Designed miniproteins, single chains, continued (3). Designs and how they scored, part 26

Each design is a single chain, and the fold is of that chain. pLDDT is the mean over its residues in the fold that is shown.

## One batch from the design tools (miniprotein)

Design m8879
Fold by ESMFold2-Fast:
Structure m8879 (fold): chain A 92 residues (1-92)
Amino acid sequence: SEVAESQKLLEELQKRLKEAEERYKNNDISEEEKKAIEEALEDVRKNTGGYWDPQTQSDILPADTPEAKEEEELLVYQGLVAEKLQAEVEAK
């Protein structure tokens, strides 16, 4: 049913975001994913100071400390994971 499909999608998104956070904190990210994060951060630094939507209540600006930069990279990574899931859902 449509309700079951929507619930499954929400559960899958939450699972992938949690796994992404754990992988990032454990430094268990592929070189390809690290490159994608770096490229996304460089695009933000060139074009805009904010790249996260109001739903996360985050408007991430380029960071000047190692801790803030790590948080910025994690949020970008989680965004990329969410975009991949949405693309999978849109693909028939």
Scores: mean pLDDT 67

Design m8880
Fold by ESMFold2-Fast:
Structure m8880 (fold): chain A 74 residues (1-74)
Amino acid sequence: MIEPMPEEVARELAKKALENPENSSLVSAAMLALASSGMHEEAFRVLAEVEKLRGDEESAKKYEEKLAKLLEEK
């Protein structure tokens, strides 16, 4: 279990990951920050956008389906 990170810091990391989708370390850091902040919907949204920017439509679809399921459960 990871210690919670401030939501604002997680959002800043997510923005940087979207600006640098090829930087796998930055993307991973952003995902861990979002997850530890309880922002699971935002984490899947960012992952889907990163994969779309990389041209990986199959991975993007997978994350979009996870996001849609989370939204339906709320």
Scores: mean pLDDT 77

Design m8881
Fold by ESMFold2-Fast:
Structure m8881 (fold): chain A 88 residues (1-88)
Amino acid sequence: DIISDIEKAIKYLKEGKVDEAVNYFLKAAEKSKDPLVREALLYIAALARQGKVDEAIKLANELLTAVRNKDYERIQKIVEEAKKILKE
């Protein structure tokens, strides 16, 4: 279940366990049939790997809400924000 994998990833990020969090984001991406959800999860995982942990947590929580609400416009904005942060 992608929701539970995203929730576990957020928990591990809050604990400073970046590698475990990245593994759960990648697992959620692999299970996702929606290409925007997959792309958002991959960019959030990249932010976590770069040590941008607070930004990854923020975007992961926003993604969790957007996925639950099927808010694809918000998911696209999350992807665009993650891409912008990765350039910094």
Scores: mean pLDDT 89

Design m8882
Fold by ESMFold2-Fast:
Structure m8882 (fold): chain A 80 residues (1-80)
Amino acid sequence: MAEEAKKALLAHADLVIEYSKDPEVQEFYRKLKEWIEKNDFKSIDEIKEFVKNYAKQLKDPKLQKVFLNTIDSIYEIIKK
């Protein structure tokens, strides 16, 4: 389960890094990808906590909502 979630998130991060024109969004996904690759995690909830904690540091409520909504979308993809 965690391995499939990890692969899906890494693939999503690569797409966002390549196609996004927003450098703050690209930077978030680069850091997320690095964290996923360096950390052995057991559940998708650990990823959710990482994103929530990162979002709190952004100080921009709009970007915070975008990243939280992205996690919900990834959960919907992985759930099936």
Scores: mean pLDDT 69

Design m8883
Fold by ESMFold2-Fast:
Structure m8883 (fold): chain A 79 residues (1-79)
Amino acid sequence: MRVRIRAEFASVEELVGGAILIAEFANRYADIESIRIEGLELEVVLSQRSSEEAFRAGLADLERQLRGIATSVEVEELP
């Protein structure tokens, strides 16, 4: 599957932290198709590389971690 993650941050330090979390997730479960940074907003498109079960479990954990540091997080499954 493919997913789009959109996250907004209060500071550059938190944006960098979010980017690191996404990179760690991608190293285990996904390929990064695109990265876009606009101000304090980060958008990443990821394509599944692992099993679907592992990918969904990892994504749920990533979303939880991102919600701890970001002001907003949106995760969307792409067709």
Scores: mean pLDDT 88

Design m8884
Fold by ESMFold2-Fast:
Parts: sequence; C-alpha cells; structure tokens
Structure m8884 (fold): chain A 64 residues (1-64)
Amino acid sequence: MSKEEALEEGNKAGARAALEALSAGQSLDVAQQAGREGEIRGLKEAAERAGLDFEELLKEAQMG
C-alpha cells in the first residue's frame, strides 16, 4: 500500500462514518466529528498495514 492509498483509505473511512451518522439522524456537527474520528482511525489502521508512519500521514492529511 502506498502513502496515497493510505490517505485514500483514511478519507473513505471518514466519509463513511459521517454518512452513517447522517443516516442515523445525527446533526451535521456530530456527523463532521464522526467523520474526523473515522478518518484518523482509518488512517492509523492503513499506516499499520502499510508499515508507514502514522504521524507523517496525519500531517499530510491535515495539509490537504
């Protein structure tokens, strides 16, 4: 798994968590928080699978 693939997995995990919260009738603010937490979790899991540095991936995700 490349760094780019790990970042994509994080983004997908975040989007999925946010959509699940919205589908459950949660507010947009709660969905955004769930999305952020989902992204961080997905990114950490992807980093562990790929042997990448989680802190570097998190910094890259925060920069856009």
Scores: mean pLDDT 79

Design m8885
Fold by ESMFold2-Fast:
Structure m8885 (fold): chain A 73 residues (1-73)
Amino acid sequence: DAEESLKLLEEAAEKAKEKALENIKAGGPKSASSSVMFPDGVEVTFLAELKKLRKETRTTKLEDLLVRLVVEE
């Protein structure tokens, strides 16, 4: 079911984002107090988690959805 796959991707993406933000806040530079402003650091970790789920859902065109989540800010 594509609906479940999409939701799973969204959850994984959000979890990766939260972990990235937490990591930056915990051990990042002082400027990382607003870790949300560092899309580079968040994006790297975020995409890593998304790619994990993408391997299972690569049979469908979920790539466009992943890009949309990352691109739009």
Scores: mean pLDDT 52

Design m8886
Fold by ESMFold2-Fast:
Structure m8886 (fold): chain A 73 residues (1-73)
Amino acid sequence: SERELEELRRIADETMRKVDAGTASVTELLQGGIAAARIDPERALELGRAARTLNGYGGMASQVIEGAVAAAK
């Protein structure tokens, strides 16, 4: 529905603001990337690349986001 798409855009936009502020966690990048995967796949892939630059689980988060983009095709 349009309401669900608006919520996904809101989540993606909020995550991007956190990336720009340098405050985004791996979990926030994962949530934002999954939300973006269905509405803006290029933005989702950017969030996945951002996650990959972080230590720890960033590589896994990037792979999950890439899988979500592929599944949305």
Scores: mean pLDDT 81

Design m8887
Fold by ESMFold2-Fast:
Structure m8887 (fold): chain A 84 residues (1-84)
Amino acid sequence: MKFVPISEVKDPYLKEVVKLHKKDFVSGKPITEDSLVDEESGIIVNKEDIEKAEKYAPRFAPGVSKEDRYEIIKRNIELEKKIK
């Protein structure tokens, strides 16, 4: 994973993801301009949740798309929340 501030995102796909989401994917806390987006998946987190997001990201094969990485990581986060 490579997290960048949402204010510095230039990728059109990541800009769209940022527009659609208002909450941190790990904690559910509000996203701010200081929040971060993973350039490889589009997962959005606040600075305190970076380590948790990295825990939920498996090692992907080189051919896995950003969209597929996003869905897999998001699923892993949701499963962890249900298990506690």
Scores: mean pLDDT 75

Design m8888
Fold by ESMFold2-Fast:
Structure m8888 (fold): chain A 68 residues (1-68)
Amino acid sequence: SSELQEEAIALVEEMRERGEISERSAEGGIKAIRSGNPVLLKAVLRELLEVTTDEELRERIERLLSQL
């Protein structure tokens, strides 16, 4: 879904701005999300879930994963 892709990209951008992921990781993640492959989208969201220290971001990631 385009909406799920946009929300996932927003999460990647927020984590990059917070310094939780590198610019290179964010770029790779956005490419994977934009591919339209749901397996890659799920993989990116799982990686973000492992890295994030923010409880609100964790809950947002888990909500997106539940929709895949």
Scores: mean pLDDT 85

Design m8889
Fold by ESMFold2-Fast:
Structure m8889 (fold): chain A 63 residues (1-63)
Amino acid sequence: SLEEQAVSLLREAMKALGVEATEEDINEAKELAKKHGSPVDAVAELLKRRGLVTAPATGQPAP
């Protein structure tokens, strides 16, 4: 399922960052997965909202 894939991806991503996923994070990832239709996009947006992913480290943004 889309939602289950988003939850699994979120837990793996947060574990890699040394952070534990909360129940609120898991529920938000499920809602974002429904909205975006993509587990990857949902998790990326959630990590950005949590401040766990900042500006891109590879590549410089255009002015």
Scores: mean pLDDT 73

Design m8890
Fold by ESMFold2-Fast:
Structure m8890 (fold): chain A 68 residues (1-68)
Amino acid sequence: SPAEEAERLFLKAMAYFLLGRYEEGLELLREAAKLMSPEQLESAKAYIEKVIKDEEFKEKAIAIIDEA
């Protein structure tokens, strides 16, 4: 389902961030956001705000979610 694919892409984006593959992580997040429901976008934003410590990545990631 789109919801399951969105979750998979989101988790992969977070994994790429942890590996220092920042730009690839943002691209995966853009693809995930296109498939997300409004509820999933809200949950993803809350997760990013809570767990991502890198302020530059956080800002760019939140912008992707807000633009979806």
Scores: mean pLDDT 82

Design m8891
Fold by ESMFold2-Fast:
Structure m8891 (fold): chain A 73 residues (1-73)
Amino acid sequence: DEHELLAKVAEKAAEKVTGETKKQLLDLAKAAKAGAPESVLQQMIDDILAKASPEDQKAIQEAIAEVAAEWKE
């Protein structure tokens, strides 16, 4: 389920960041769990990435890698 995967990534990334980026990632996870349209989820992702610091962007990439590794185990 793509919505479950996105929610997991967003929640893991939120654990690695603080402030507004954390709030945006938690809002993304909630929207994904609620079954929001892919177009809405993509806009939320684009907004987060456009506003995120390089450090927050790295945290998001690390969360993606961690979730991908868990799917193979």
Scores: mean pLDDT 80

Design m8892
Fold by ESMFold2-Fast:
Structure m8892 (fold): chain A 100 residues (1-100)
Amino acid sequence: SKKELEEINKKVDEMRKKADEARKYAEKALELSPEMGEEILKKVDETLKAIDQTKKDPSYIDVAEQKLGELSSKVASAYTGEEIRRIGDEVDEELQKRRE
């Protein structure tokens, strides 16, 4: 139905936003650990591909959510709480500059 399609599109947009935020985090985090930052960027690309597949076939939503969860866990495990806060502040500042 039209309403089901709208709900899927909203969920896809929300997942894409989270993946983009993770990309920004990884780009800033590269200065702390280039190897880990590069691994996270690869996971972002895999996640975005799964999200794009969900737009063509809604049955892919579970795969996209799984990859997004794996990405979030990878980011959380890669850095200390203090490093995460510092990078998060820089990412938030950059994202705010784009929200005009």
Scores: mean pLDDT 75

Design m8893
Fold by ESMFold2-Fast:
Formats: C-alpha cells, structure tokens, sequence
Structure m8893 (fold): chain A 61 residues (1-61)
C-alpha cells in the first residue's frame, strides 16, 4: 500500500540521516585524537571533541 511504501521511505531516510551523523562523529573523534598529539592543535582538538559529542547525541535520537 502507499502508506507502507511511505513508511519504508521514511525509515530509509531516518537510517541514512543517523548513519551520516555517526560518520561525522567518527571523523571528528579521529580529528580530536590526532589533534591531541600536537600541542599547537589543542584548541582545534577540543572543538572537534565537542562536535563529535553533538553528532553522537543526534545519532542516538
């Protein structure tokens, strides 16, 4: 039925959005980890850590 197709499409969109947020969190987590090994990048590492947390929270919803 059209309602079943609409529901499936919505589930696919929601799954894709969650995956995108998880990927973004992972990228920033890696960036933060690398930044922490470079003293001059401490502030950038902190910002990446904050962004990673935000994307993780969004993905968890």
Amino acid sequence: SMSQLQELQQQVRESAAKLADEISAGVYEVGAAVGRTVPSDAELAKRYEELAREYRERAAR
Scores: mean pLDDT 85

Design m8894
Fold by ESMFold2-Fast:
Structure m8894 (fold): chain A 76 residues (1-76)
Amino acid sequence: AMEEARRLAEEAVEAARRLAALLDDPELAERLVADAEAARERLEEVAKEYGADRVIEGLRQAVAALEAAVAALEAA
């Protein structure tokens, strides 16, 4: 369960980095990556409070949203 959550958190960070690379706004890009990395670092604390299953579902939604944003910007 935690291994899956950590894998998804890493995928979210990588998706955020890909999105950041497409943004022509270095301050927004920096905050996006920093927020994703901070969420990854707090993963165990959030999983302890809300449960690993909830964290996994939230991370799946976050990865999907970030990947959709990357696809939209690449299509523009």
Scores: mean pLDDT 79

Design m8895
Fold by ESMFold2-Fast:
Structure m8895 (fold): chain A 72 residues (1-72)
Amino acid sequence: AEKQLEEARRLAEEAGRLVERAKKEPDPSRSTGLYIRAIGLGIEAYLLGKKAGVEEEAFEALREAGVPFYPV
């Protein structure tokens, strides 16, 4: 559980960095690519957290990182 939560937080931080980079990227195509990668990492972080039984902590890490992710 702890290692999976640590990995989920790491993925959330990486996704957050991509979102920040996307917002500063002047090229719309590159910006869109960064957002797509960030969302993909966000989904991976959330699913890993859900599998580990720490879904709420994984979701909170994504929100703190500024990733626009809304689980169902």
Scores: mean pLDDT 77

Design m8896
Fold by ESMFold2-Fast:
Structure m8896 (fold): chain A 89 residues (1-89)
Amino acid sequence: SAAEEAARLRAEQEAISLEILKLMLEVLNEKPIDPRTEEFPPDVLEKLQKLEDEIREILAPEVAASPPGDTAAVRALLEKAKEIAEKLK
């Protein structure tokens, strides 16, 4: 059903988002934080926001070219975000 497919897609996107968060925290040399159970310290949020904005600007042309909800495209963008994050160290 459409509802089951939408739920699966949301779960996959949530998992990928958590992987991106974990990687970004590692790049920043911050402690692991689970956004589902923990509130972010304001200073960590500011660092994450800045890093996210930098990665987003670099990836903007590829994000614009990628179909929304394409899991393969999202995973490819995640891998590129990972490479960019590692280079920003």
Scores: mean pLDDT 73

Design m8897
Fold by ESMFold2-Fast:
Structure m8897 (fold): chain A 60 residues (1-60)
Amino acid sequence: MEERLRELAEELGLSVRQVRGAIAALQQSGTVRAVARADLTKAHGEEALRRLEELAEEAR
């Protein structure tokens, strides 16, 4: 998990802390997840959101 977090952080130009925060938000339900998805799509695009969602599911 940690290795994948670092790799994705480097690809997206984010810190590991930011990637962890995004994953935590995507693991929530309802409004929190919806807002996180919208914000991530706007800032980093659909591909970045897809990769973050994959990690969020793997971390469950």
Scores: mean pLDDT 75

Design m8898
Fold by ESMFold2-Fast:
Structure m8898 (fold): chain A 67 residues (1-67)
Amino acid sequence: MLSEAMDILREALEEDKPVTEELIEALKLVLEFRGILSKDPEDLELAENVENLTEEEFRELAREILK
């Protein structure tokens, strides 16, 4: 759920946790609900971009979407 995904992201940011598969999935879920990431399986490139973010880029994007 969106609320659970946002909570997972908040906890990761507050504790400076390493980027895990669970965090990447949570970020993708929030981006899909925001309409930023396409749910279309043909948009694999957009999904790969999220998966290939550095830890710093991941944290920056997570902070932006949690605003």
Scores: mean pLDDT 69

Design m8899
Fold by ESMFold2-Fast:
Structure m8899 (fold): chain A 63 residues (1-63)
Amino acid sequence: SPELEERARQAYEFGEVMFKEGRYQDAVNAYQAALRLLPEDHPERPEVEKKLKEAEEKLKKNS
């Protein structure tokens, strides 16, 4: 639905802000929220999944 896709975009943008601030756990939570809101076949899912993995890797190295 358009409403869920907009909420996913907002969650993704929040994750990007958290990642830039070094708040990797908050970034992980936000990217996971975005993926839950996106349809399984959405073309932007691979990008969000890549960002989630990057945030998880940062969290592993710094916490």
Scores: mean pLDDT 86

Design m8900
Fold by ESMFold2-Fast:
Order: structure tokens, then sequence, then C-alpha cells
Structure m8900 (fold): chain A 71 residues (1-71)
């Protein structure tokens, strides 16, 4: 039913966020010293990663997708 479709979409979004965070760190330097995922609210998440090229902040939102920033 509709509930199952919604749950599947949520899981796909979660996996995309994790995969994108890892992919961004790997693409930047191939090394990840540390990565943290913070829940900023019910519809958004923030992931922080560190690599040879520097520190990255990944922000994910259910409505806007994912944004990657170097800090």
Amino acid sequence: GASAATAAATEVSGRQTEGLARGAVDAAGGKSIGAEVLSAGPTSGVARGEGTAGTFLVTASASSGVTVRRV
C-alpha cells in the first residue's frame, strides 16, 4: 500500500545520503578519517566527513536532496 511505498522512498533517500557522503569523501581524497551524521530535524540530515583533501559537510533534505560543502 501507500505506507510501504513511503517507507521504501525513505530508505532509498537514507541510502543515497550515506552513499553520496562516502562517494564525495572517496572522490575528494580516497581517505576518510571520520564521518558523522547529525539529524537536524524530521526532514533533514547533516553528514560530516574528513579526508586528505579536507573536511566536508553534507546536508540532506527530503525536499531539496543533498548538498556537499567543504569546510
Scores: mean pLDDT 48

Design m8901
Fold by ESMFold2-Fast:
Structure m8901 (fold): chain A 72 residues (1-72)
Amino acid sequence: MIEVEFQVPAAAAPAVAAWLESRGIAHEVVPLSDRTALVRVLAESEEEAERIGEEILRELRDELLAAIRAIA
């Protein structure tokens, strides 16, 4: 098992965490600043971590883009 970290807009972190929880993926959220949060995920392999990242980008694209636009 490996720990990987995704840096996400702070406003999107709750959506990312909820998605991971709904999939039964072990994770924790660490606030870095008002604009940025770190989502730590425990994955069995680097390949699994890559798949999780791809699914987050696919499933939560609108939330991620909205959070980025709110900051800009």
Scores: mean pLDDT 79

Design m8902
Fold by ESMFold2-Fast:
Structure m8902 (fold): chain A 64 residues (1-64)
Amino acid sequence: SLTKDQQQALADAADAKGTPAARLMSAAIRAVRDGKEPPPLTGTDADSSALDIARAVGISLGRR
Protein backbone atom coordinates (compact mmCIF):
# COMPACT_ATOMS: atom_id res chain seq x y z
CA SER A 1 0.00 0.00 0.00
CA LEU A 2 2.90 2.33 -0.76
CA THR A 3 2.95 4.99 -3.47
CA LYS A 4 5.77 5.10 -6.01
CA ASP A 5 7.09 8.19 -4.22
CA GLN A 6 7.23 6.31 -0.90
CA GLN A 7 8.92 3.34 -2.59
CA GLN A 8 11.55 5.70 -4.04
CA ALA A 9 12.21 7.15 -0.57
CA LEU A 10 12.56 3.67 0.92
CA ALA A 11 14.93 2.60 -1.87
CA ASP A 12 17.08 5.66 -1.16
CA ALA A 13 17.06 4.89 2.58
CA ALA A 14 18.05 1.28 1.90
CA ASP A 15 20.96 2.42 -0.29
CA ALA A 16 22.10 4.71 2.53
CA LYS A 17 22.28 1.74 4.95
CA GLY A 18 24.99 0.21 2.76
CA THR A 19 24.52 -3.43 3.81
CA PRO A 20 24.25 -6.15 1.15
CA ALA A 21 20.67 -6.89 2.23
CA ALA A 22 19.75 -3.19 2.07
CA ARG A 23 21.27 -2.81 -1.40
CA LEU A 24 19.36 -5.84 -2.70
CA MET A 25 16.19 -4.51 -1.09
CA SER A 26 16.73 -1.18 -2.84
CA ALA A 27 16.96 -3.02 -6.18
CA ALA A 28 13.88 -5.11 -5.35
CA ILE A 29 11.86 -2.02 -4.34
CA ARG A 30 12.76 -0.30 -7.60
CA ALA A 31 11.82 -3.40 -9.60
CA VAL A 32 8.43 -3.70 -7.85
CA ARG A 33 7.80 0.01 -8.37
CA ASP A 34 8.57 -0.43 -12.09
CA GLY A 35 6.20 -3.42 -12.25
CA LYS A 36 8.98 -6.00 -12.66
CA GLU A 37 9.83 -9.06 -10.62
CA PRO A 38 12.46 -8.44 -7.94
CA PRO A 39 15.79 -10.28 -8.19
CA PRO A 40 16.30 -13.45 -6.09
CA LEU A 41 17.18 -12.50 -2.52
CA THR A 42 19.34 -15.39 -1.31
CA GLY A 43 22.50 -15.34 0.78
CA THR A 44 21.91 -11.82 2.12
CA ASP A 45 22.60 -10.47 5.59
CA ALA A 46 19.69 -10.52 8.00
CA ASP A 47 19.63 -6.88 9.03
CA SER A 48 16.63 -5.88 11.15
CA SER A 49 16.46 -2.38 9.65
CA ALA A 50 16.59 -3.84 6.15
CA LEU A 51 13.83 -6.31 7.10
CA ASP A 52 11.73 -3.41 8.41
CA ILE A 53 12.18 -1.61 5.09
CA ALA A 54 11.18 -4.75 3.17
CA ARG A 55 8.12 -5.22 5.39
CA ALA A 56 7.02 -1.61 4.92
CA VAL A 57 7.24 -1.86 1.12
CA GLY A 58 5.52 -5.25 1.12
CA ILE A 59 8.35 -7.33 -0.32
CA SER A 60 9.68 -10.65 0.91
CA LEU A 61 13.25 -11.89 1.33
CA GLY A 62 12.28 -15.36 0.13
CA ARG A 63 11.32 -16.91 3.47
CA ARG A 64 8.40 -19.31 3.94
Scores: mean pLDDT 55

Design m8903
Fold by ESMFold2-Fast:
Structure m8903 (fold): chain A 88 residues (1-88)
Amino acid sequence: PEELRETLRKWQEANRRKLSLEQLRELGVPEEVIRAMEELARRISDIRDLLENRDPEIVATVDALEAQGPLTTEQWDDLLIELIARLA
């Protein structure tokens, strides 16, 4: 949970700043963190694909939260709980 939240925060900050993987390495972000960010982004994409034809309201909610920039720990935990419940 802690590692996931840190990775998500760094991923969203990088997206907001439009930083490339090369720039992240230049800033001293560890390779393990960069890999975790890529893996998390892929998982988020997979979840979005699963929800596309199931509940458009959830897709809209995820998009709205991503548009706000880096999610807080609480917002991300709430989102994950909701998505898991919907996918179960």
Scores: mean pLDDT 57

Design m8904
Fold by ESMFold2-Fast:
Structure m8904 (fold): chain A 65 residues (1-65)
Amino acid sequence: MYRAEADDINGEFLARLAAEELLKTGRPLRGVLHEDGTIEASDDFARELVESLRLAGAKRVEIEA
C-alpha cells in the first residue's frame, strides 16, 4: 500500500509520485523528513524528492511505496 504524508502538501499526490517511481523502476521508494530537519531516504531520487518538498515549505514528509 502506498503512503505519503507532508505538511502543506497533498498526501494523495505524494503517494502517486511514489507509486509512479515503483512502477517505472520496480524498486521501493522511501523518504522521510523528520521534525528536527534530518532526512532519511532509500536512494538519491528519494532524497532529492524530500529535499524539494522541504524547499517548498514542507515541515514533515513521509513517503513509502
Scores: mean pLDDT 67

Design m8905
Fold by ESMFold2-Fast:
Structure m8905 (fold): chain A 80 residues (1-80)
Amino acid sequence: LSRQERIKKVSEIEKEISKRMNEVEAEGAKQGLSPEEIEKLVNQERIKLLKENLDKLKSISPSVAKSVEEEIKELEKELK
């Protein structure tokens, strides 16, 4: 893959993750959840999606994958 194609693929993954997080936030708001409960659900969904996409990101950009692994670890610490 060219550098431009790698950037595009990473951007597409980031957009899908953002879309799913926005859907979780909107659903939580519709259910009348508190902002704190919504934030927890959004963070849990982000961790799940990042883990699911980690192998794909490793094949596209090892440097981005390393940053994502670090983000997952920090988010998991906050949820414990």
Scores: mean pLDDT 81

Design m8906
Fold by ESMFold2-Fast:
Structure m8906 (fold): chain A 93 residues (1-93)
Amino acid sequence: MKKILIVEPDEKTLERLTKIAEELGLEVLTAKSDEEALKILETEEIDGVIATKISLELLEFAKKKNIPVVIVSSSASDEEVRKALEELVKKVE
């Protein structure tokens, strides 16, 4: 099972993204800030990251660990989010 980190400061958007990822059979960890995301990436085995906004520091860290990152708009449709997650999963296989 693939483990995905979702980085999103808005609780409602975070819940929506989490539900879509779980419906695709992904294990989900969540972070509301880049600081929380960095801690998770340092301590957990993460296969991919999906974020609505991401710092350069977090992008550099993920790149250093060869963890693929996908950025989606906070206004993205559920279908756009599913396609982004499917593309992310394809990159980690």
Scores: mean pLDDT 83

Design m8907
Fold by ESMFold2-Fast:
Structure m8907 (fold): chain A 57 residues (1-57)
Amino acid sequence: SMEEKIQEYLDKILADPTDLKTQLEFYFFLIEEKGEEYAVKLMTELGKIIREKIAAQ
């Protein structure tokens, strides 16, 4: 399902938040499935989580 695919990307990104390629692939996936506004909103929120996780390393 779409939710399973989103979760798969989230798991990969949170496992390696420095992998910008996976983040970019997720962003394009979200644009295709949900549209640009949704993609920007979700990626902005994810970016906040990623920044905190990188800073904690």
Scores: mean pLDDT 82

Design m8908
Fold by ESMFold2-Fast:
Structure m8908 (fold): chain A 97 residues (1-97)
Amino acid sequence: MKGRLTIKVDPEKRKDITGEHAEFAKLQLDKAGVGRETAEQVAAFLRAAVEGTATEAEIEGEPEDIRRAAEALKAAGAAIPTFAEAVTVEFEEVEVE
C-alpha cells in the first residue's frame, strides 16, 4: 500500500495564490516532518500552479508521509483562507497490484 495526495487548484482562484503562499506551505510541510522528496514535489507543484502551468498533481509515497503532507497543507489553508479557498487537498491509501 502507498499514500496518494491529490492537490487541485481552482483555475478561477489561481491568481489569488502567490509565491509567498507556496513558500509558506513548504514551511508547514517542513514543520510537520514531511520527507524531503514529498515536500519538494508539493512545493514544485504549488510554484507551477502560481505560474499557471499546472492545476492538478498526484503525489505518491509512504502513507504516513503523505498524510502529514495533507495535514500540513490544511494547516497552511487555516492560516491563509484565500489559499484554502483556491486549493483542494485529498488523501487516499491505494493498493499496489
Scores: mean pLDDT 78

Design m8909
Fold by ESMFold2-Fast:
Structure m8909 (fold): chain A 77 residues (1-77)
Amino acid sequence: AHTLDAATAARLTALAAQAEAELRAVPGVKSAKVSLERQDDGTYAIKASLEFEDAAADAVSLRAAEIFARVAAAAGL
C-alpha cells in the first residue's frame, strides 16, 4: 500500500494543471489534458493527452518535452 499525503497530492495536482495550461498556450495545440493516474502497484504516473495541428508538430513536441521534464523534476520523478 502506497499513501500519497494531502500536501504532495495537492502539489502534484497543481503541477499537472499548470502543465496543462502551458500546453494549451502553445500555438497549434487544439486540446491538452494532464492528470495523475494511479498505477496497479499504488504509485502515480503523469498521464497526458494532447491534440495539435500537424504544421505545429515539431514546435509542440519540443515545448511539451520541456514542460514534461520540468513537471517530472518538480514532482520528483
Scores: mean pLDDT 73

Design m8910
Fold by ESMFold2-Fast:
Structure m8910 (fold): chain A 69 residues (1-69)
Amino acid sequence: MLSDETLERMARRSVEHGQSKSFEEALELARRAADPATAVIPEVAREIGRKLREIGDKLEEGLKRGEPL
């Protein structure tokens, strides 16, 4: 299990790199990714990973086009 300190560090880096809008959002996503229950079900973990990538890609494309979030 990842420590709260590690999750916070990951969340801060995600915000710094523009992958998340806020620290709280990034922290929630990091906690979901680190959840042992999610890790036990590989298909669920893959689906969450895909959704996180799609959100990141959509945010990046929206920012490139000046689209409001």
Scores: mean pLDDT 64

Design m8911
Fold by ESMFold2-Fast:
Structure m8911 (fold): chain A 87 residues (1-87)
Amino acid sequence: EREKRFRALLDEALQQRIQWLKQQEATLPADAVRQYILAARYEAQRQLAKDLPNADEIGAELTKKALEHVKQAQAILAQAAAAEAAA
């Protein structure tokens, strides 16, 4: 029962974040949007895993994965900003 509720909450949180990111798609490079979506998935998993007995270990791994995707998105945005400033 808790497992099914946990999965439902994760799916809802991910869908809401994906919809929000899609609203930004017209103003952001598609590659950056994809990286933010991946980071948001890992962050949502981390939030829902907080109450698990091994939450700290799971949280650390999910945070690392989310951060890697955020760094990729930031690199893409920096390149896009440099190109926009040059135009």
Scores: mean pLDDT 70

Design m8912
Fold by ESMFold2-Fast:
Structure m8912 (fold): chain A 78 residues (1-78)
Amino acid sequence: GMNQVRQVVNNFRNSSPSDAPSYARQGVDIMRRNPSIMDTGSDMLNDAGVDMYRRYGVDASPAVMVMDNGITDVRNSR
C-alpha cells in the first residue's frame, strides 16, 4: 500500500534516467492493485517526475512518459 508507493517514489526520484522507467512502472503497478491510494500515489509520482525533469531534462522523458501513460491507463480502467 502507501509504504510501498513511498519507497518506489523515493527510488524513482533518486534513480538514473536508465533505471527510472522501471521504478515508474512499479509505482503504476502498485496503484493498479490499490485503487484507494491512486490519487495520493499519482500526486507523489508526478512530483517525482518534475524533479527528474529538473535534474535530467529530456533524458527524463522516457520515465515520465511511462509514468503519465500508466496513471492515465489506471484512471481509465476504473
Scores: mean pLDDT 80

Design m8913
Fold by ESMFold2-Fast:
Structure m8913 (fold): chain A 100 residues (1-100)
Amino acid sequence: SNFEKAQKKAKEVKEIHEKILEELDKAYMEAKNNKEAQKVFEKFVKEVKELEDKIQEILEEMEKEKDPSKVEELLKEIEKLVQKIKELAEKTLKEIKELL
């Protein structure tokens, strides 16, 4: 059902958010000793927040949506944003390591 798909996707997003917070904590510990790494970390935090805010808006829209085809489109949009966050996290951690 569309409701079950929405709940499952919300849970997946929450689990990814928790993993990102763990990686942010690790990046902060590395970045705090290097000014250039700190700037890269701050940019990452800002960009991830913007993407997470968009995911939250889509989840709220999905809860109100009655059209199954639109729910499926919203789920695909969330998946694209989640993938962007994962790619951004990987790229940022690599950049921080290269600066240290």
Scores: mean pLDDT 78

Design m8914
Fold by ESMFold2-Fast:
Structure m8914 (fold): chain A 63 residues (1-63)
Amino acid sequence: MREEKEKIIKIVIEIAEEQIKKLGSDKPELILDDEEILKKLSEITGKEYSISDIIEAQKELAA
């Protein structure tokens, strides 16, 4: 559902921001591997997601 996909993107962004902070990067770039993002997302939400779910969620928010 769209609402669930929006939540997925927010979590992914938070994960990316945390990793960027840890690496000391100056840019809010997504440096994580897709698999690492999915793993941490699954830990946080307790559900399994595919990279396709993240891509589709981003596409829906961009529309």
Scores: mean pLDDT 65

Design m8915
Fold by ESMFold2-Fast:
Structure m8915 (fold): chain A 80 residues (1-80)
Amino acid sequence: SMNLEKAREFIRKKIDEFLSTTSTLADEKELQKFVNEVVKEAVEKFGVSEEEARKIVIEELVKKAEEAGGDAEKLKEMLK
């Protein structure tokens, strides 16, 4: 879907911005707040479901953590 692809691009940009302003993905409370805010914005802007937006955010964060040599498994647990 074109809307899902646009939502994914938006989410990637938000993750890049977040990572440029924060020193770590290890702060569970900050990370959960970020995820909830990005999911809400993606739903409002692109009309995707909350479930679809949340899956994309988690997927893109896990990908970034893996690329940076971080603990992707711990990240998945924090985002339950």
Scores: mean pLDDT 77

